# Designed miniproteins, single chains, part 86

Each design is a single chain, and the fold is of that chain. pLDDT is the mean over its residues in the fold that is shown.

## One batch from the design tools (miniprotein)

Design m3172
Fold by ESMFold2-Fast:
Structure m3172 (fold): chain A 84 residues (1-84)
Amino acid sequence: LEKAQEALELLKEAGEALLAGDRERALELVTRAIQLAKENPLVPEEAVELAERARQALEDGDDLTALRSLGEAIKLVEEAIKEL
């Protein structure tokens, strides 16, 4: 549970960094969130896939796809945690 919460906070911080124009920080935070999420069975596989899509979009300079994918990943992790 604690690591799922940490992954969620990192995804939220990544979204904030991207909205502030800090793509390097957003990429770092998303990468860290993915690492924590992959080790945690409480995080849905779909959320991990969306976070990986956001990471790829950031590398490609596609901020809109990155923001959308991050938002969907955040929502799925929040829903999974609430159902516990």
Scores: mean pLDDT 82

Design m3174
Fold by ESMFold2-Fast:
Structure m3174 (fold): chain A 62 residues (1-62)
Amino acid sequence: LLEELRKALEEGDLLKAAELASLLANEYPEVAKEVSDSSFPTSPEEAKETLKKLLEAVEKAE
């Protein structure tokens, strides 16, 4: 999951990254809550930043 999310972010596949992030958030609900305390992203750039934060937070939690 983490490697697939990282690859999707590098490739700019935001749809795939969002799907993988949802699966990851289900496995790490505490990390997901910390990231979701932000507003719903209004642009692709904001979505990408949110997904990067989720990836980093999960990597730190492991």
Scores: mean pLDDT 68

Design m3175
Fold by ESMFold2-Fast:
Structure m3175 (fold): chain A 88 residues (1-88)
Amino acid sequence: MKENEEALEEAERAKREGEQRSPILGMAYDAGLSLIRTTNERVEEALKEGKEKAEEVKAHMDVAQRNLDKVIASAEKATEEELKRAAE
């Protein structure tokens, strides 16, 4: 529970900071925040059907999170390179 609260707060901070740097980066972090919320809801709903089903849902959402992390990393790198070029 505490780990999920910390992850949610970090994602909200990242979105706010990202929006200040670039609208695209803000959108990427917003997608991350939405995925954390959706994962928590789906895992909690699956727990009502059984612990094993909750583990399967969590594993599936972990794959989605890894894919999104790659998208966020690409957006961060593109934003950083653009800012570096503009500063020169």
Scores: mean pLDDT 73

Design m3176
Fold by ESMFold2-Fast:
Structure m3176 (fold): chain A 77 residues (1-77)
Amino acid sequence: MKRIEELFERVRRLEEVLATRELSREEGERLIREAEEVIREALEVMKEAETLEEILRAIAVALRAIGVIFDVELQMK
């Protein structure tokens, strides 16, 4: 699905930003907000999903976004 593919791309970009440098608090807050938006959209995809595969893909992208939030929190100490 087009929407889920876009969510995977968004999470990949967040993961890349996190890997490239030490984050300021402002940048960390921005990444957390963007990850929260990805989680929200993944939940919407899950609500509209007609197959288990679609649900699992939405869960996978949400878990990766949650990972971004935890990594940002650990880095910003």
Scores: mean pLDDT 81

Design m3177
Fold by ESMFold2-Fast:
Structure m3177 (fold): chain A 63 residues (1-63)
Amino acid sequence: SDEEIEKAVETAEELAKKGYSVDEIIDQLIAEGTPFDLASNIANAIAAGVPAEKIREILLKAY
C-alpha cells in the first residue's frame, strides 16, 4: 500500500541519517515486512543521495 511504501522510505532515510550501511537498512526493512527488491531499491537510492520525496514519487507510480 502507499502507507507501507512511505513508511519504508521514512525508515530508510532515518537509518541512513544515523550512519547505517545499505545492507543494514535492507535487513531492517525486510524485518518490517518490505520485500527484498523494494528494500534494496529504497536503501540504494537513499545511499546515492536521491531525495526521499523523489523516491516516494517513483515508487508510488510503480506500485
Scores: mean pLDDT 83

Design m3178
Fold by ESMFold2-Fast:
Structure m3178 (fold): chain A 65 residues (1-65)
Amino acid sequence: GAADEEALKAAKAKDAEAAAAGAAGRSPNPELQAIAQEIAAKLREIGDRIQEGIKKGDLSLAELK
């Protein structure tokens, strides 16, 4: 069925991504990778908070878009 074929295609894409990630990550420091991800997540959260403040009628002008 179509759903089964789509699931198989998704599984192959995941396998390819996992294989590529495994090869790329064969010698990295997992702690350093985790720290980088955590920093990225925190920066994202701060950005979202700022955007929310702007929407609530903060001083900032929506000049950019």
Scores: mean pLDDT 60

Design m3179
Fold by ESMFold2-Fast:
Structure m3179 (fold): chain A 85 residues (1-85)
Amino acid sequence: SMEEQRKAALARIPEISEESGVEEETLRKVLEDVEAGTAGLAMAEAIAIALKKEGIDEAELPAVLAELRAAGFSDEVLARIRELL
């Protein structure tokens, strides 16, 4: 479920931060800005907006997306995030 994926990503913030170089607090804000119950491509749009708001560098994005994939996000959602950034 999307709520499980969101919780898994929140639990993986230390690993995402270590791999991407993005500060843990910034990643937490990005994931917390995604509303509970957001699903599918709407989840991708919410995450892309949050990443833009926090100013995540394009060089850091591949590592962030790889960790979201490890948290259970689908390749379709991750591809949509890339398209929106």
Scores: mean pLDDT 70

Design m3180
Fold by ESMFold2-Fast:
Structure m3180 (fold): chain A 68 residues (1-68)
Amino acid sequence: MDPVEAARKALEQAKELLEESRKTGRDLSGLVKGLAGMALNAAIAAGDQELVKEAGELLKEAEELEKE
């Protein structure tokens, strides 16, 4: 599987779950962290600095959601 494609798919799924968590008030932070971590690893493997940054920011947002 293409690492860039894998990173984008995981990132989109993580973003969707983060939005759902914010909309519904459900704690989905664990799932978002898992998917963001997968996206980060795939982005690092692809050498895509922009995807690495996006995955890192999403992981940080999931950590903040867990604290709330």
Scores: mean pLDDT 78

Design m3181
Fold by ESMFold2-Fast:
Structure m3181 (fold): chain A 73 residues (1-73)
Amino acid sequence: ITLGKPTPDPFKNKVVVPLKSDKEVTVELYDENGNKVASAKAKAGLSGATLEGDFPPGKYTYSAGDKTGTLTA
C-alpha cells in the first residue's frame, strides 16, 4: 500500500486519504484517545477513501493496512 497526502489537512467534516493498492483497503480513523471514529473502503488501484462525519477539533490517526499517518481537525 502506498499512501498519498490526505486532503484537506486540517479537515472539518470530510477528508480524502488517497492511496494505491493491489486490493481493496479499509481506511480507519482514530481520535486522540484511540477510539475508532470513522472508516471507509478504497478500491484496488489508484484510489482513495473518503472519511466523512462530524469531527471535534483535535489530533487524529488514520490506518490503511500496515501504513499509518496523522491528521488534524
Scores: mean pLDDT 74

Design m3182
Fold by ESMFold2-Fast:
Structure m3182 (fold): chain A 58 residues (1-58)
Amino acid sequence: MNEEKAREYIKKAREALAKGDYATAARYAREAMFYGKDNPELFEEAEKLALEAAAKAA
């Protein structure tokens, strides 16, 4: 299911953020947004992670 993939990428994005790998975290968060596009809750969580990773990478 696309939602399961979105949750997996959210988990990977969080792990990358915790390790300070902001570029990888942003990439995983964008993948989570793609798979979570039909689930507003998952999309919002992924978008927040993508914005946080991008801000910390800059």
Scores: mean pLDDT 83

Design m3183
Fold by ESMFold2-Fast:
Structure m3183 (fold): chain A 73 residues (1-73)
Amino acid sequence: MSKEIIEGEIKLSFAQMLISVNKLAEEPDIKLLEKAIELAREAKELAKDDPELVAEAEKVIEEAEKLIKEAEK
């Protein structure tokens, strides 16, 4: 496994954790959701040759964007 893929996995894991924390919170923290999107995008760039990691990163981005839209209403 390349260093880029390992770094991507670490960033994706952090992004997933931030989303999980936000789901358990009484009020969503938009800054944490934005951070999750940034980390997932970085993971997608780093692990572009790993289709499974790219797919998971895209799911994280979509979920975080959905949570931000819900919080704005």
Scores: mean pLDDT 80

Design m3184
Fold by ESMFold2-Fast:
Structure m3184 (fold): chain A 85 residues (1-85)
Amino acid sequence: KEALKKALEAAEKAIELAKKGDLEGAEAALREAFEAIAKAVGKFEADVIEGLALIHVGIGKIIGDKLGGLIKAAELVKEYAESHL
């Protein structure tokens, strides 16, 4: 469960940085959250979670809200980690 806790912490950090307008910091924290999820769950589950989160990042780019997309992606990782702690 240590890897899930790390994923939760990284996802919360990504949300906080995105709310502050730190795009690069939020992206780095979100990548850290994906790495932590990959260590916590099997590859198939990690790939599905990452894929779903990246859809939100893609939508944010399309609608001109990159920070909002990152927040949605990080919230998805946070929700998954919380539900499995």
Scores: mean pLDDT 81

Design m3185
Fold by ESMFold2-Fast:
Structure m3185 (fold): chain A 74 residues (1-74)
Amino acid sequence: IDQKEIDEALSRMYRALGNLFMKKKKYEEAVEMYEKALEFNPNDAEAQKNLAEAYEKLKKYEKAEEARKKAEEL
């Protein structure tokens, strides 16, 4: 296992945690988990899309638009 494999595994784990927080309607915690996922894998379009949705739930529409735009670029 090299650093890339570790980073990809950590990204998937944090994305899964974000998804759990979204399901529990804990949107601030979901944002934190998706941001951590994107630290390990910035090219995770699904994490960007889900981050945008979490920001919309928090009424942070400008940040939601930025995350959605990044997801579309991936």
Scores: mean pLDDT 84

Design m3186
Fold by ESMFold2-Fast:
Structure m3186 (fold): chain A 57 residues (1-57)
Amino acid sequence: SLALALALIRHDLGLSDAQLETVRALVEAGASPAEIAEALGISVRTGSGIREALRRL
């Protein structure tokens, strides 16, 4: 489920609830991995992993 994947991503990256909601909103809006990474201040590779994990749900 989306909730489970977001919980796993939160645990893996140490994201706050606000950051997790930001990731969810950006993915739902069709943002690129680079846009997600920039919004969170993380590497593009990490942003790509987040998008791939959410895409598989």
Scores: mean pLDDT 66

Design m3187
Fold by ESMFold2-Fast:
Structure m3187 (fold): chain A 70 residues (1-70)
Amino acid sequence: MDEATLREVQEALERARKEKTGSPLALKLSELLLRLLLGEEPTEAEKAILEAIETGDRALLDKARELLKK
């Protein structure tokens, strides 16, 4: 486990909550990433979300949203 990465994600989440109510989707994505860092198994939809985060591709984010809705 990369404790530094995990702490950075936690701090980013707290900052988002304090600054303003963020998008529910953005908060869900951040919490999903945190859970994956804690060793949970990623699903197909979660893999798509991680890829979208890595690339910053908006189209991949939209695809991940549709996969999550089912």
Scores: mean pLDDT 62

Design m3188
Fold by ESMFold2-Fast:
Structure m3188 (fold): chain A 87 residues (1-87)
Amino acid sequence: ADEAVRALLAELAARFAEVAPDLSPEQLKRIDELLAMAALYLLQGRYDEARRAALEAVREARKAHPDNPGIPSEEELEARFRAALAA
């Protein structure tokens, strides 16, 4: 479970890096802070809080790029988080 969630967070960071040139400095800072919070919650075994932080990061990225296929949907992220926790 932990390793699968870490892999998911790393994939999200990579996907956001692909769209980073199109994000404002403020959006980049907020997304980085949310992903850092998700990683911290994961380190503490707080999976629901980690999931919420990751969802907020996706929401921030989608505000800038609502139709970008590199940014996962909230439904996709929630389904993948549930699968990672079950692994």
Scores: mean pLDDT 76

Design m3189
Fold by ESMFold2-Fast:
Parts: C-alpha cells; structure tokens; sequence
Structure m3189 (fold): chain A 66 residues (1-66)
C-alpha cells in the first residue's frame, strides 16, 4: 500500500538521520519527529503505526549502543 511505502521511506530517513546524529538532543529530536509521524499513521492504520514505533525505538537503541 502507499502507506506502507511511506513508512519504509520514513524508516530509511530515520536511519540516515540517526547515523548523522552527534548528540543526545539531536537523537531525541529525530525520535520525537518520528513519533509525531506515527501518530498520523495511527489514524489510518494503528497496526502499521505500532510496527513503525517499534522499529524506530530499535534503531534509536542500536544507535545509542554503538
């Protein structure tokens, strides 16, 4: 679906932005923006929004652990 493609694009953008993040504040801003997008996705597809939030959290934790 178009929404699934949008979510994949957003995940790629989150991944790229996290790779460039050099501070905790920058990482927090990236995650916050992603969660705002997840809220909009949830209005159309709450299951897809849950998967998106889970993956964003995983990416942020992986970045913090590196």
Amino acid sequence: SELEKEVQKLLEEVRARLAGATSDAEMQAIVREAYEKAREIAKKDPDLAEKFVTEVSRLANAHAAA
Scores: mean pLDDT 83

Design m3190
Fold by ESMFold2-Fast:
Structure m3190 (fold): chain A 84 residues (1-84)
Amino acid sequence: SPQEEFLEKTLKEIEELEKKGLEAIKKKNFEEAEKILKELEELKKFLELIKDKVNLSDEVWKEIFSKIEESIEKIKKAKEEALK
């Protein structure tokens, strides 16, 4: 269904951004990690704007937004540890 395709693509995008952000931290490429964090924040803003136009349940949206926030926190914590 279009909703399943949207969910799958959105979760994959979040996962790919998390992976790129964490790899940037491992390489001590903090400029790239900061760009990835901004991309995750912009994705969240975009999804909040289109939320009412996409027929997904409130619980599914909550899971998507939680996934983005978890990815942001993981990258930020990895950056803090790498800067010690």
Scores: mean pLDDT 86

Design m3192
Fold by ESMFold2-Fast:
Structure m3192 (fold): chain A 92 residues (1-92)
Amino acid sequence: MEKIKEEIKRLKEAYERLKNGDLSAADVAIQEAMELLNALGEAGAKRSDLMKAIGLVLRIIGDYLENDIEGMARDVEALIKLAEKTLKELEK
């Protein structure tokens, strides 16, 4: 659980930078999103939540390739919310 909490924290830091238009945070957001996905899988998150997380990571990468920083920030926020929900379910 600590690994997921740490990755959520790092992704939130990247999200704030992206929300403020800091394009240099894009590579960090992609890296942290992939590490969060791996941490969720290792923690035994259910398949439906993992498939949603995979879809969001792919959207984040797509937004980056299209230089859609606002779309990237939106999809990063969605991944953070999914991860926080999944973490609460795993702690029960």
Scores: mean pLDDT 85

Design m3193
Fold by ESMFold2-Fast:
Structure m3193 (fold): chain A 70 residues (1-70)
Amino acid sequence: SMKELEEIKKELRKYAEEKGITIEDEALEAIAKASKGDLERALRLLEMAAAAGGGVVSATIASVIANSRA
């Protein structure tokens, strides 16, 4: 649901702040949508994207990670 998507985005933003990860709003949206309500999947995708981006997650990086076989 839309509310569940917003909760996933909120948890991803909180995790990024705790880990010192910089994330674009479009990247948050892409990862949250790709997770399909699975917070654990969303966190794994965020960690993969952060590793690929050196701690900075752009919409481009998030899109690539979201469309990969994870």
Scores: mean pLDDT 80

Design m3194
Fold by ESMFold2-Fast:
Structure m3194 (fold): chain A 87 residues (1-87)
Amino acid sequence: SWEEHAEEYKKKAEEALKEGDLVSAAEYYYLAGLAYEKGGNLEEAKEYYKKAIELAEKALEGELPEEDRELLELIIEESKKKLEELA
């Protein structure tokens, strides 16, 4: 169930990347990480939290609306916290 949600979010992130939408891609990879974690798939959760951080940091190099910047900063903070907890 949670693994199926994680796969859906992963596919949405990959679609966002094809469209050049790094903000949505970072958010979907973060959501995939959360879904994998809830499903007990901790290695996959760590992988997608790392991908979310990388994409969020890349997106923040560009010009973004304030709401998108706040979202990406939150994704980075929460993903880093999760990676520390899952270490």
Scores: mean pLDDT 88

Design m3195
Fold by ESMFold2-Fast:
Structure m3195 (fold): chain A 75 residues (1-75)
Amino acid sequence: MKEELEKKVEELKKQIEEKPDARTLILLGIYYAELGKYDEAIEYVQQAIELAEKQGDDITLSLGRMALSVIKLSQ
């Protein structure tokens, strides 16, 4: 499971480097949180929130804010 999550993180990082996407950034943050890497998880979710705000994607913005709250409470 942990090795599979690390593989998913690397896949998503490549996607972000090619083209940043707010939903992919939220997913990357969730996977970092599952790995116990909360600082990285928070950074990616905050980046997703900023991108969603710029794009006017209210659904992704709400998801990002909820993910951030859950990650902070899980510490």
Scores: mean pLDDT 82

Design m3196
Fold by ESMFold2-Fast:
Structure m3196 (fold): chain A 82 residues (1-82)
Amino acid sequence: MSPQLALTAEDVPTVAAVVARGVAARDPATDEAALRAALEARMTAQVAATGTVSMVDLIAVAAEHASPETAARLRAAAARLE
């Protein structure tokens, strides 16, 4: 079962910004602003539906915004969490 992170709607912008910055710092091909916006949208939708965020889904979003090499690594990590 994928790990879940309990968040409130108020926490989403801060967590999305921190995660996007961390990914962009390690992979300069990542558009930090685009990743932050995508993470914020995904997290907001999941928090509204369940009160939690799927870590596997967040990793998938990060992979969509990363270089192909980083995306492959992130997807492999997500598969191990299932």
Scores: mean pLDDT 79

Design m3197
Fold by ESMFold2-Fast:
Parts: C-alpha cells; structure tokens; sequence
Structure m3197 (fold): chain A 74 residues (1-74)
C-alpha cells in the first residue's frame, strides 16, 4: 500500500523510514515523489540516500525536477 509506505517515511524509527523509501522506489508510483522529496532532507543520511535512489528509480520529469530542486538547495 503506497499510502502506508508514504506514512512510514515519517516514522520515528529511521530503519522504518529507510525501508519505506526503498520500497517506494521499487514500486515506482509517482504519488511517492513529493514525500520522497521531503525525505531528501531527513536527519538520517542513509534515509536521504535511499530517498535519492528511489527518486532516480521512479524517474520521469516530476522526479527529475524534485532532484534538481534538491541539488539547488544543497
């Protein structure tokens, strides 16, 4: 369930957030793009990297724009 995984990106446990980001990338549902964009700012560096990889896997114009905005804020 994509909505459940999106909710898990806000979990208190960084391992849960990491797993959710990886699974959203494998599913490839564009509904995850905006939540994954926010996860690029996560406190945990492994969660940030998982969100970045998930956006790359989802691909497409919307995901590419999210990654471009993240790079600009870096």
Amino acid sequence: DVEELIAQLKDADPRVRLRAALELGEIGDPRAIEPLFEALKDADPDVREAARMALIKIGGEEAERALAEWRREE
Scores: mean pLDDT 82

Design m3198
Fold by ESMFold2-Fast:
Structure m3198 (fold): chain A 80 residues (1-80)
Amino acid sequence: AAQEELEKKFEELKKELEKRGEELVSLDPQLGTKWTQVVMKALEKTKEQAMKLSPEEAMKLLEKFKKEYDEAYKEYLNSL
């Protein structure tokens, strides 16, 4: 089902964000920890919001989140 596929996409994204966070923590533990906490909190809120939407609208929300976290990741890299 589309809803099941959406949940798997959120799980995949969570793993990718955890991996990026671990890399940042290796470079700067304080900065990496802050980035990971902010992004994981945003992902959790986005998932909760998406679960209340239709699968199509939820996918759009997920795509928006992916764009926003890519921007946040670049900002943290630039601050190093």
Scores: mean pLDDT 77

Design m3199
Fold by ESMFold2-Fast:
Structure m3199 (fold): chain A 61 residues (1-61)
Amino acid sequence: AAAPAVPAAPPGGNVTGPLSEEELEAERARILATLAAAGLLTPEVEAQLDAGMARNLENIK
């Protein structure tokens, strides 16, 4: 459901143009590298990222 209660939209999305499989893979790699560098990369977090990326890939079909 649409909610106009959000005063500001997230700056993410459509920054580099259309989202492709390569763009999603690059984004995933960046997130994983950042989490690993911060010591926050766990199997659960990685699984959540994989699930999110799979969902985004489905939407790109």
Scores: mean pLDDT 67

Design m3200
Fold by ESMFold2-Fast:
Structure m3200 (fold): chain A 65 residues (1-65)
Amino acid sequence: MKEVSEEAALNLLFVGLEALGGKVREENGKIVIYNSAKTEKLKEDIKKTAESIEKLTGKEVEIYE
């Protein structure tokens, strides 16, 4: 069973996203993700992680390739 705060869950999502080849920044209250993944599968995984971050934080998420 997992016990995580919103902050801990968000941190895990950021770490996972960077492991997939993404980079995360926060700019003007928005979350910006740079998707540098080489494969379509990894790009999709990054997009799904970005959606999870958006749902968790309620902030806008922008993805740049």
Scores: mean pLDDT 74

Design m3201
Fold by ESMFold2-Fast:
Structure m3201 (fold): chain A 88 residues (1-88)
Amino acid sequence: SLRDRLRAAVDALVAEMAKDPGVSPEEVAQIRELGDKAVDAVVAGNRQEAAIYATALALVAMSTGNPAVGKAALAFIREVDAAMEAAA
């Protein structure tokens, strides 16, 4: 399902963050919360909220300075964009 695909992308991002000892459990929890909110917004068809939460998630991910985390965050954003375009 769409929700399962988007949640898999959030889980992949969280897994990359969890590999970095410089990333706190609180930062991982923040990404999971923002990711879940973005997924809920996409499934509800709320494009503005999806964009806000996906942007907030990207900013947190970029603040880690970890390129693998950044790539996983970008992959999630692309999945959100594709899902919103398909739902249009």
Scores: mean pLDDT 84

Design m3202
Fold by ESMFold2-Fast:
Structure m3202 (fold): chain A 48 residues (1-48)
Amino acid sequence: SMLQEKILEVEEELLKLGHIPSYDPRLTNEEQLKKLEEELERVLQLKK
């Protein structure tokens, strides 16, 4: 699905920054994507 593809893209970006993507099996794909996007934003701020 498109959501799963977007999740994989964000996970790959996090891994390139040396960060292990978080995983929560209780979340929907949309919620997981949102959580990962927030995590990526946080990591980018720390890696300035």
Scores: mean pLDDT 80

Design m3203
Fold by ESMFold2-Fast:
Structure m3203 (fold): chain A 107 residues (1-107)
Amino acid sequence: SEKERKALVLGTTLGLLGAAIDFEAELLLKQGKLSEEAAKLLFEASRKVNEAAKAIFEGDYEKAAEKLEEAAKKLEEALKLAPENEEIKTFLEAVKEMLKEVKKLAE
C-alpha cells in the first residue's frame, strides 16, 4: 500500500539520519569543533532517531513521533551550546520535517 511504502521510506531515511548525526558528532568532537557536552546531546539525539526508525518498521507511528520529539529537544539543547553550528541546525530541521511526515502516518 501507499502507507506501507511511505513508512519504509521514512524508516530508512531516519536510519540514515541517525547514522549521519552520530558520524558528524564524532567527527566534530575529534576536530575540536564541538564540546563533549554538545557531542553527548548529538549521540543521544542519534539514538532517539534510530529508536524512531525501529518504531516505524514496527508500525508504531505514535512511538516514532515521541522519539523524534525527544531527538528534537536534544538537538535544540545541543544548538544552545553551539548556536552557530550549521550541521546541528540542519539535523534539527531534518528531524522536524520527519516528525511532520510521521504524524501524518499516525492520522
Scores: mean pLDDT 90

Design m3204
Fold by ESMFold2-Fast:
Structure m3204 (fold): chain A 60 residues (1-60)
Amino acid sequence: MVTLEAEFENIERAIGTALSLIGDFPEAEVSLEGTRVIAVVPDDPELVERARKFLEEASK
């Protein structure tokens, strides 16, 4: 398992991103800690990179 984390500027963006991530990455276990989105994904390099890019784009 690989843990990915991203910080957001507010809780609304964090929640919206988490919901989108759950829909687009059903293999991931997604949780929220305040304004931080945490995604635990299988050890699949392609899936990990896609999820990482998704969080990076969403956190801009």
Scores: mean pLDDT 81

Design m3205
Fold by ESMFold2-Fast:
Structure m3205 (fold): chain A 60 residues (1-60)
Amino acid sequence: SETFKRIDELIKKAREALKNGDIASMEKYLREAWSLTKTPEERQYFLKKMQEIQDEYMAM
């Protein structure tokens, strides 16, 4: 769906921001992605991606 594609784009930008140490931009992109979620399936998808980013951050 268009919503999943937009979430994926924002998650990709959040990951790039994290790799550059730009936590403010990472948080901005994650908040924007969450705001796009309208269904339980979309929210679950986002939360899975957010957990992956959090795991990456903690592994640094």
Scores: mean pLDDT 85

Design m3206
Fold by ESMFold2-Fast:
Order: structure tokens, then sequence, then C-alpha cells
Structure m3206 (fold): chain A 79 residues (1-79)
């Protein structure tokens, strides 16, 4: 299923972005704003995985993309 594959790829990309954000925060430190965005990234990634497990691949794809965006934005707000 194409929708399933797209959701899986989006979740994987979100996981990579979240790991990159965590690593960047370990290296450069964090700001309250970057920490808040990291928490949102983790929340949306969890929601994406829950939607994927329920077979709601469209919702999983949307939440995964949102998680990735929050993770990448967190990196831009580092000190």
Amino acid sequence: DEAKKKAEEAIKKAEIALEAAKRAMQTYGSTPESEALLEKAEEYLKKAKEAYEKGDYETAFRYANQAREYALLAITLLP
C-alpha cells in the first residue's frame, strides 16, 4: 500500500530529525524554546506511530511530518 509506505518513510524521517535535534542540543546546549519544540516533536511522533498502528496512514503521515518540522525548527533555535 502506497499510503502505508509514505507514512513509514515519514515516521523514519521524523525519527532521524528528532535524533539530530537531541544530538545538537547535547553539543550546543538548549533554549526554553528549543526544548518546547523538541517536546512537541516527540508528542507528534508518538501520535504518528499510534495512527500507523491503527491503520490510519494519512493521519500518521501528517503527524510524522509535523514532528519532523518541530524537530528541525528546534535545531534553528539553539544558542
Scores: mean pLDDT 90

Design m3207
Fold by ESMFold2-Fast:
Structure m3207 (fold): chain A 76 residues (1-76)
Amino acid sequence: DEVEKAAKEGDVEAVRKAVEENPEDAKAWTLLGEALKKKGSKEAAEAYKKALDLDPNNFEALAGLAELGITKIDAP
């Protein structure tokens, strides 16, 4: 899929457009998280959390959060 390829290449702009077209698509949010992670953006965690809000069984979003080292505690 075009969006999956963009995410793996770190093309945040292409994936963000897909999310804007389909904001209820958990897969699109997961791919946005992947693209942001490739760029080293802290916003990657927020995209993965949005994917999990839409689909709690999204294993790719869970794996992405684990790779980022994000925990449930979000208080600095």
Scores: mean pLDDT 75

Design m3208
Fold by ESMFold2-Fast:
Structure m3208 (fold): chain A 60 residues (1-60)
Amino acid sequence: MGELYEAVEVVPKSGPDDLALRPGDRVELLEEVDEENWLARSLTTGEVGIVPKSALRRVE
């Protein structure tokens, strides 16, 4: 199972490759794109996109 994270803030969809999230949405980390952004899959919607890692918290 990939690493699980939970959104701690609203992430709006600002571009076609971005993943939109609301607080409490869980995502699976797929790939680290750069120091600030990750490629993740929403477990709520099944969508894949780029999300700022600062909006996420690790689920234990």
Scores: mean pLDDT 80

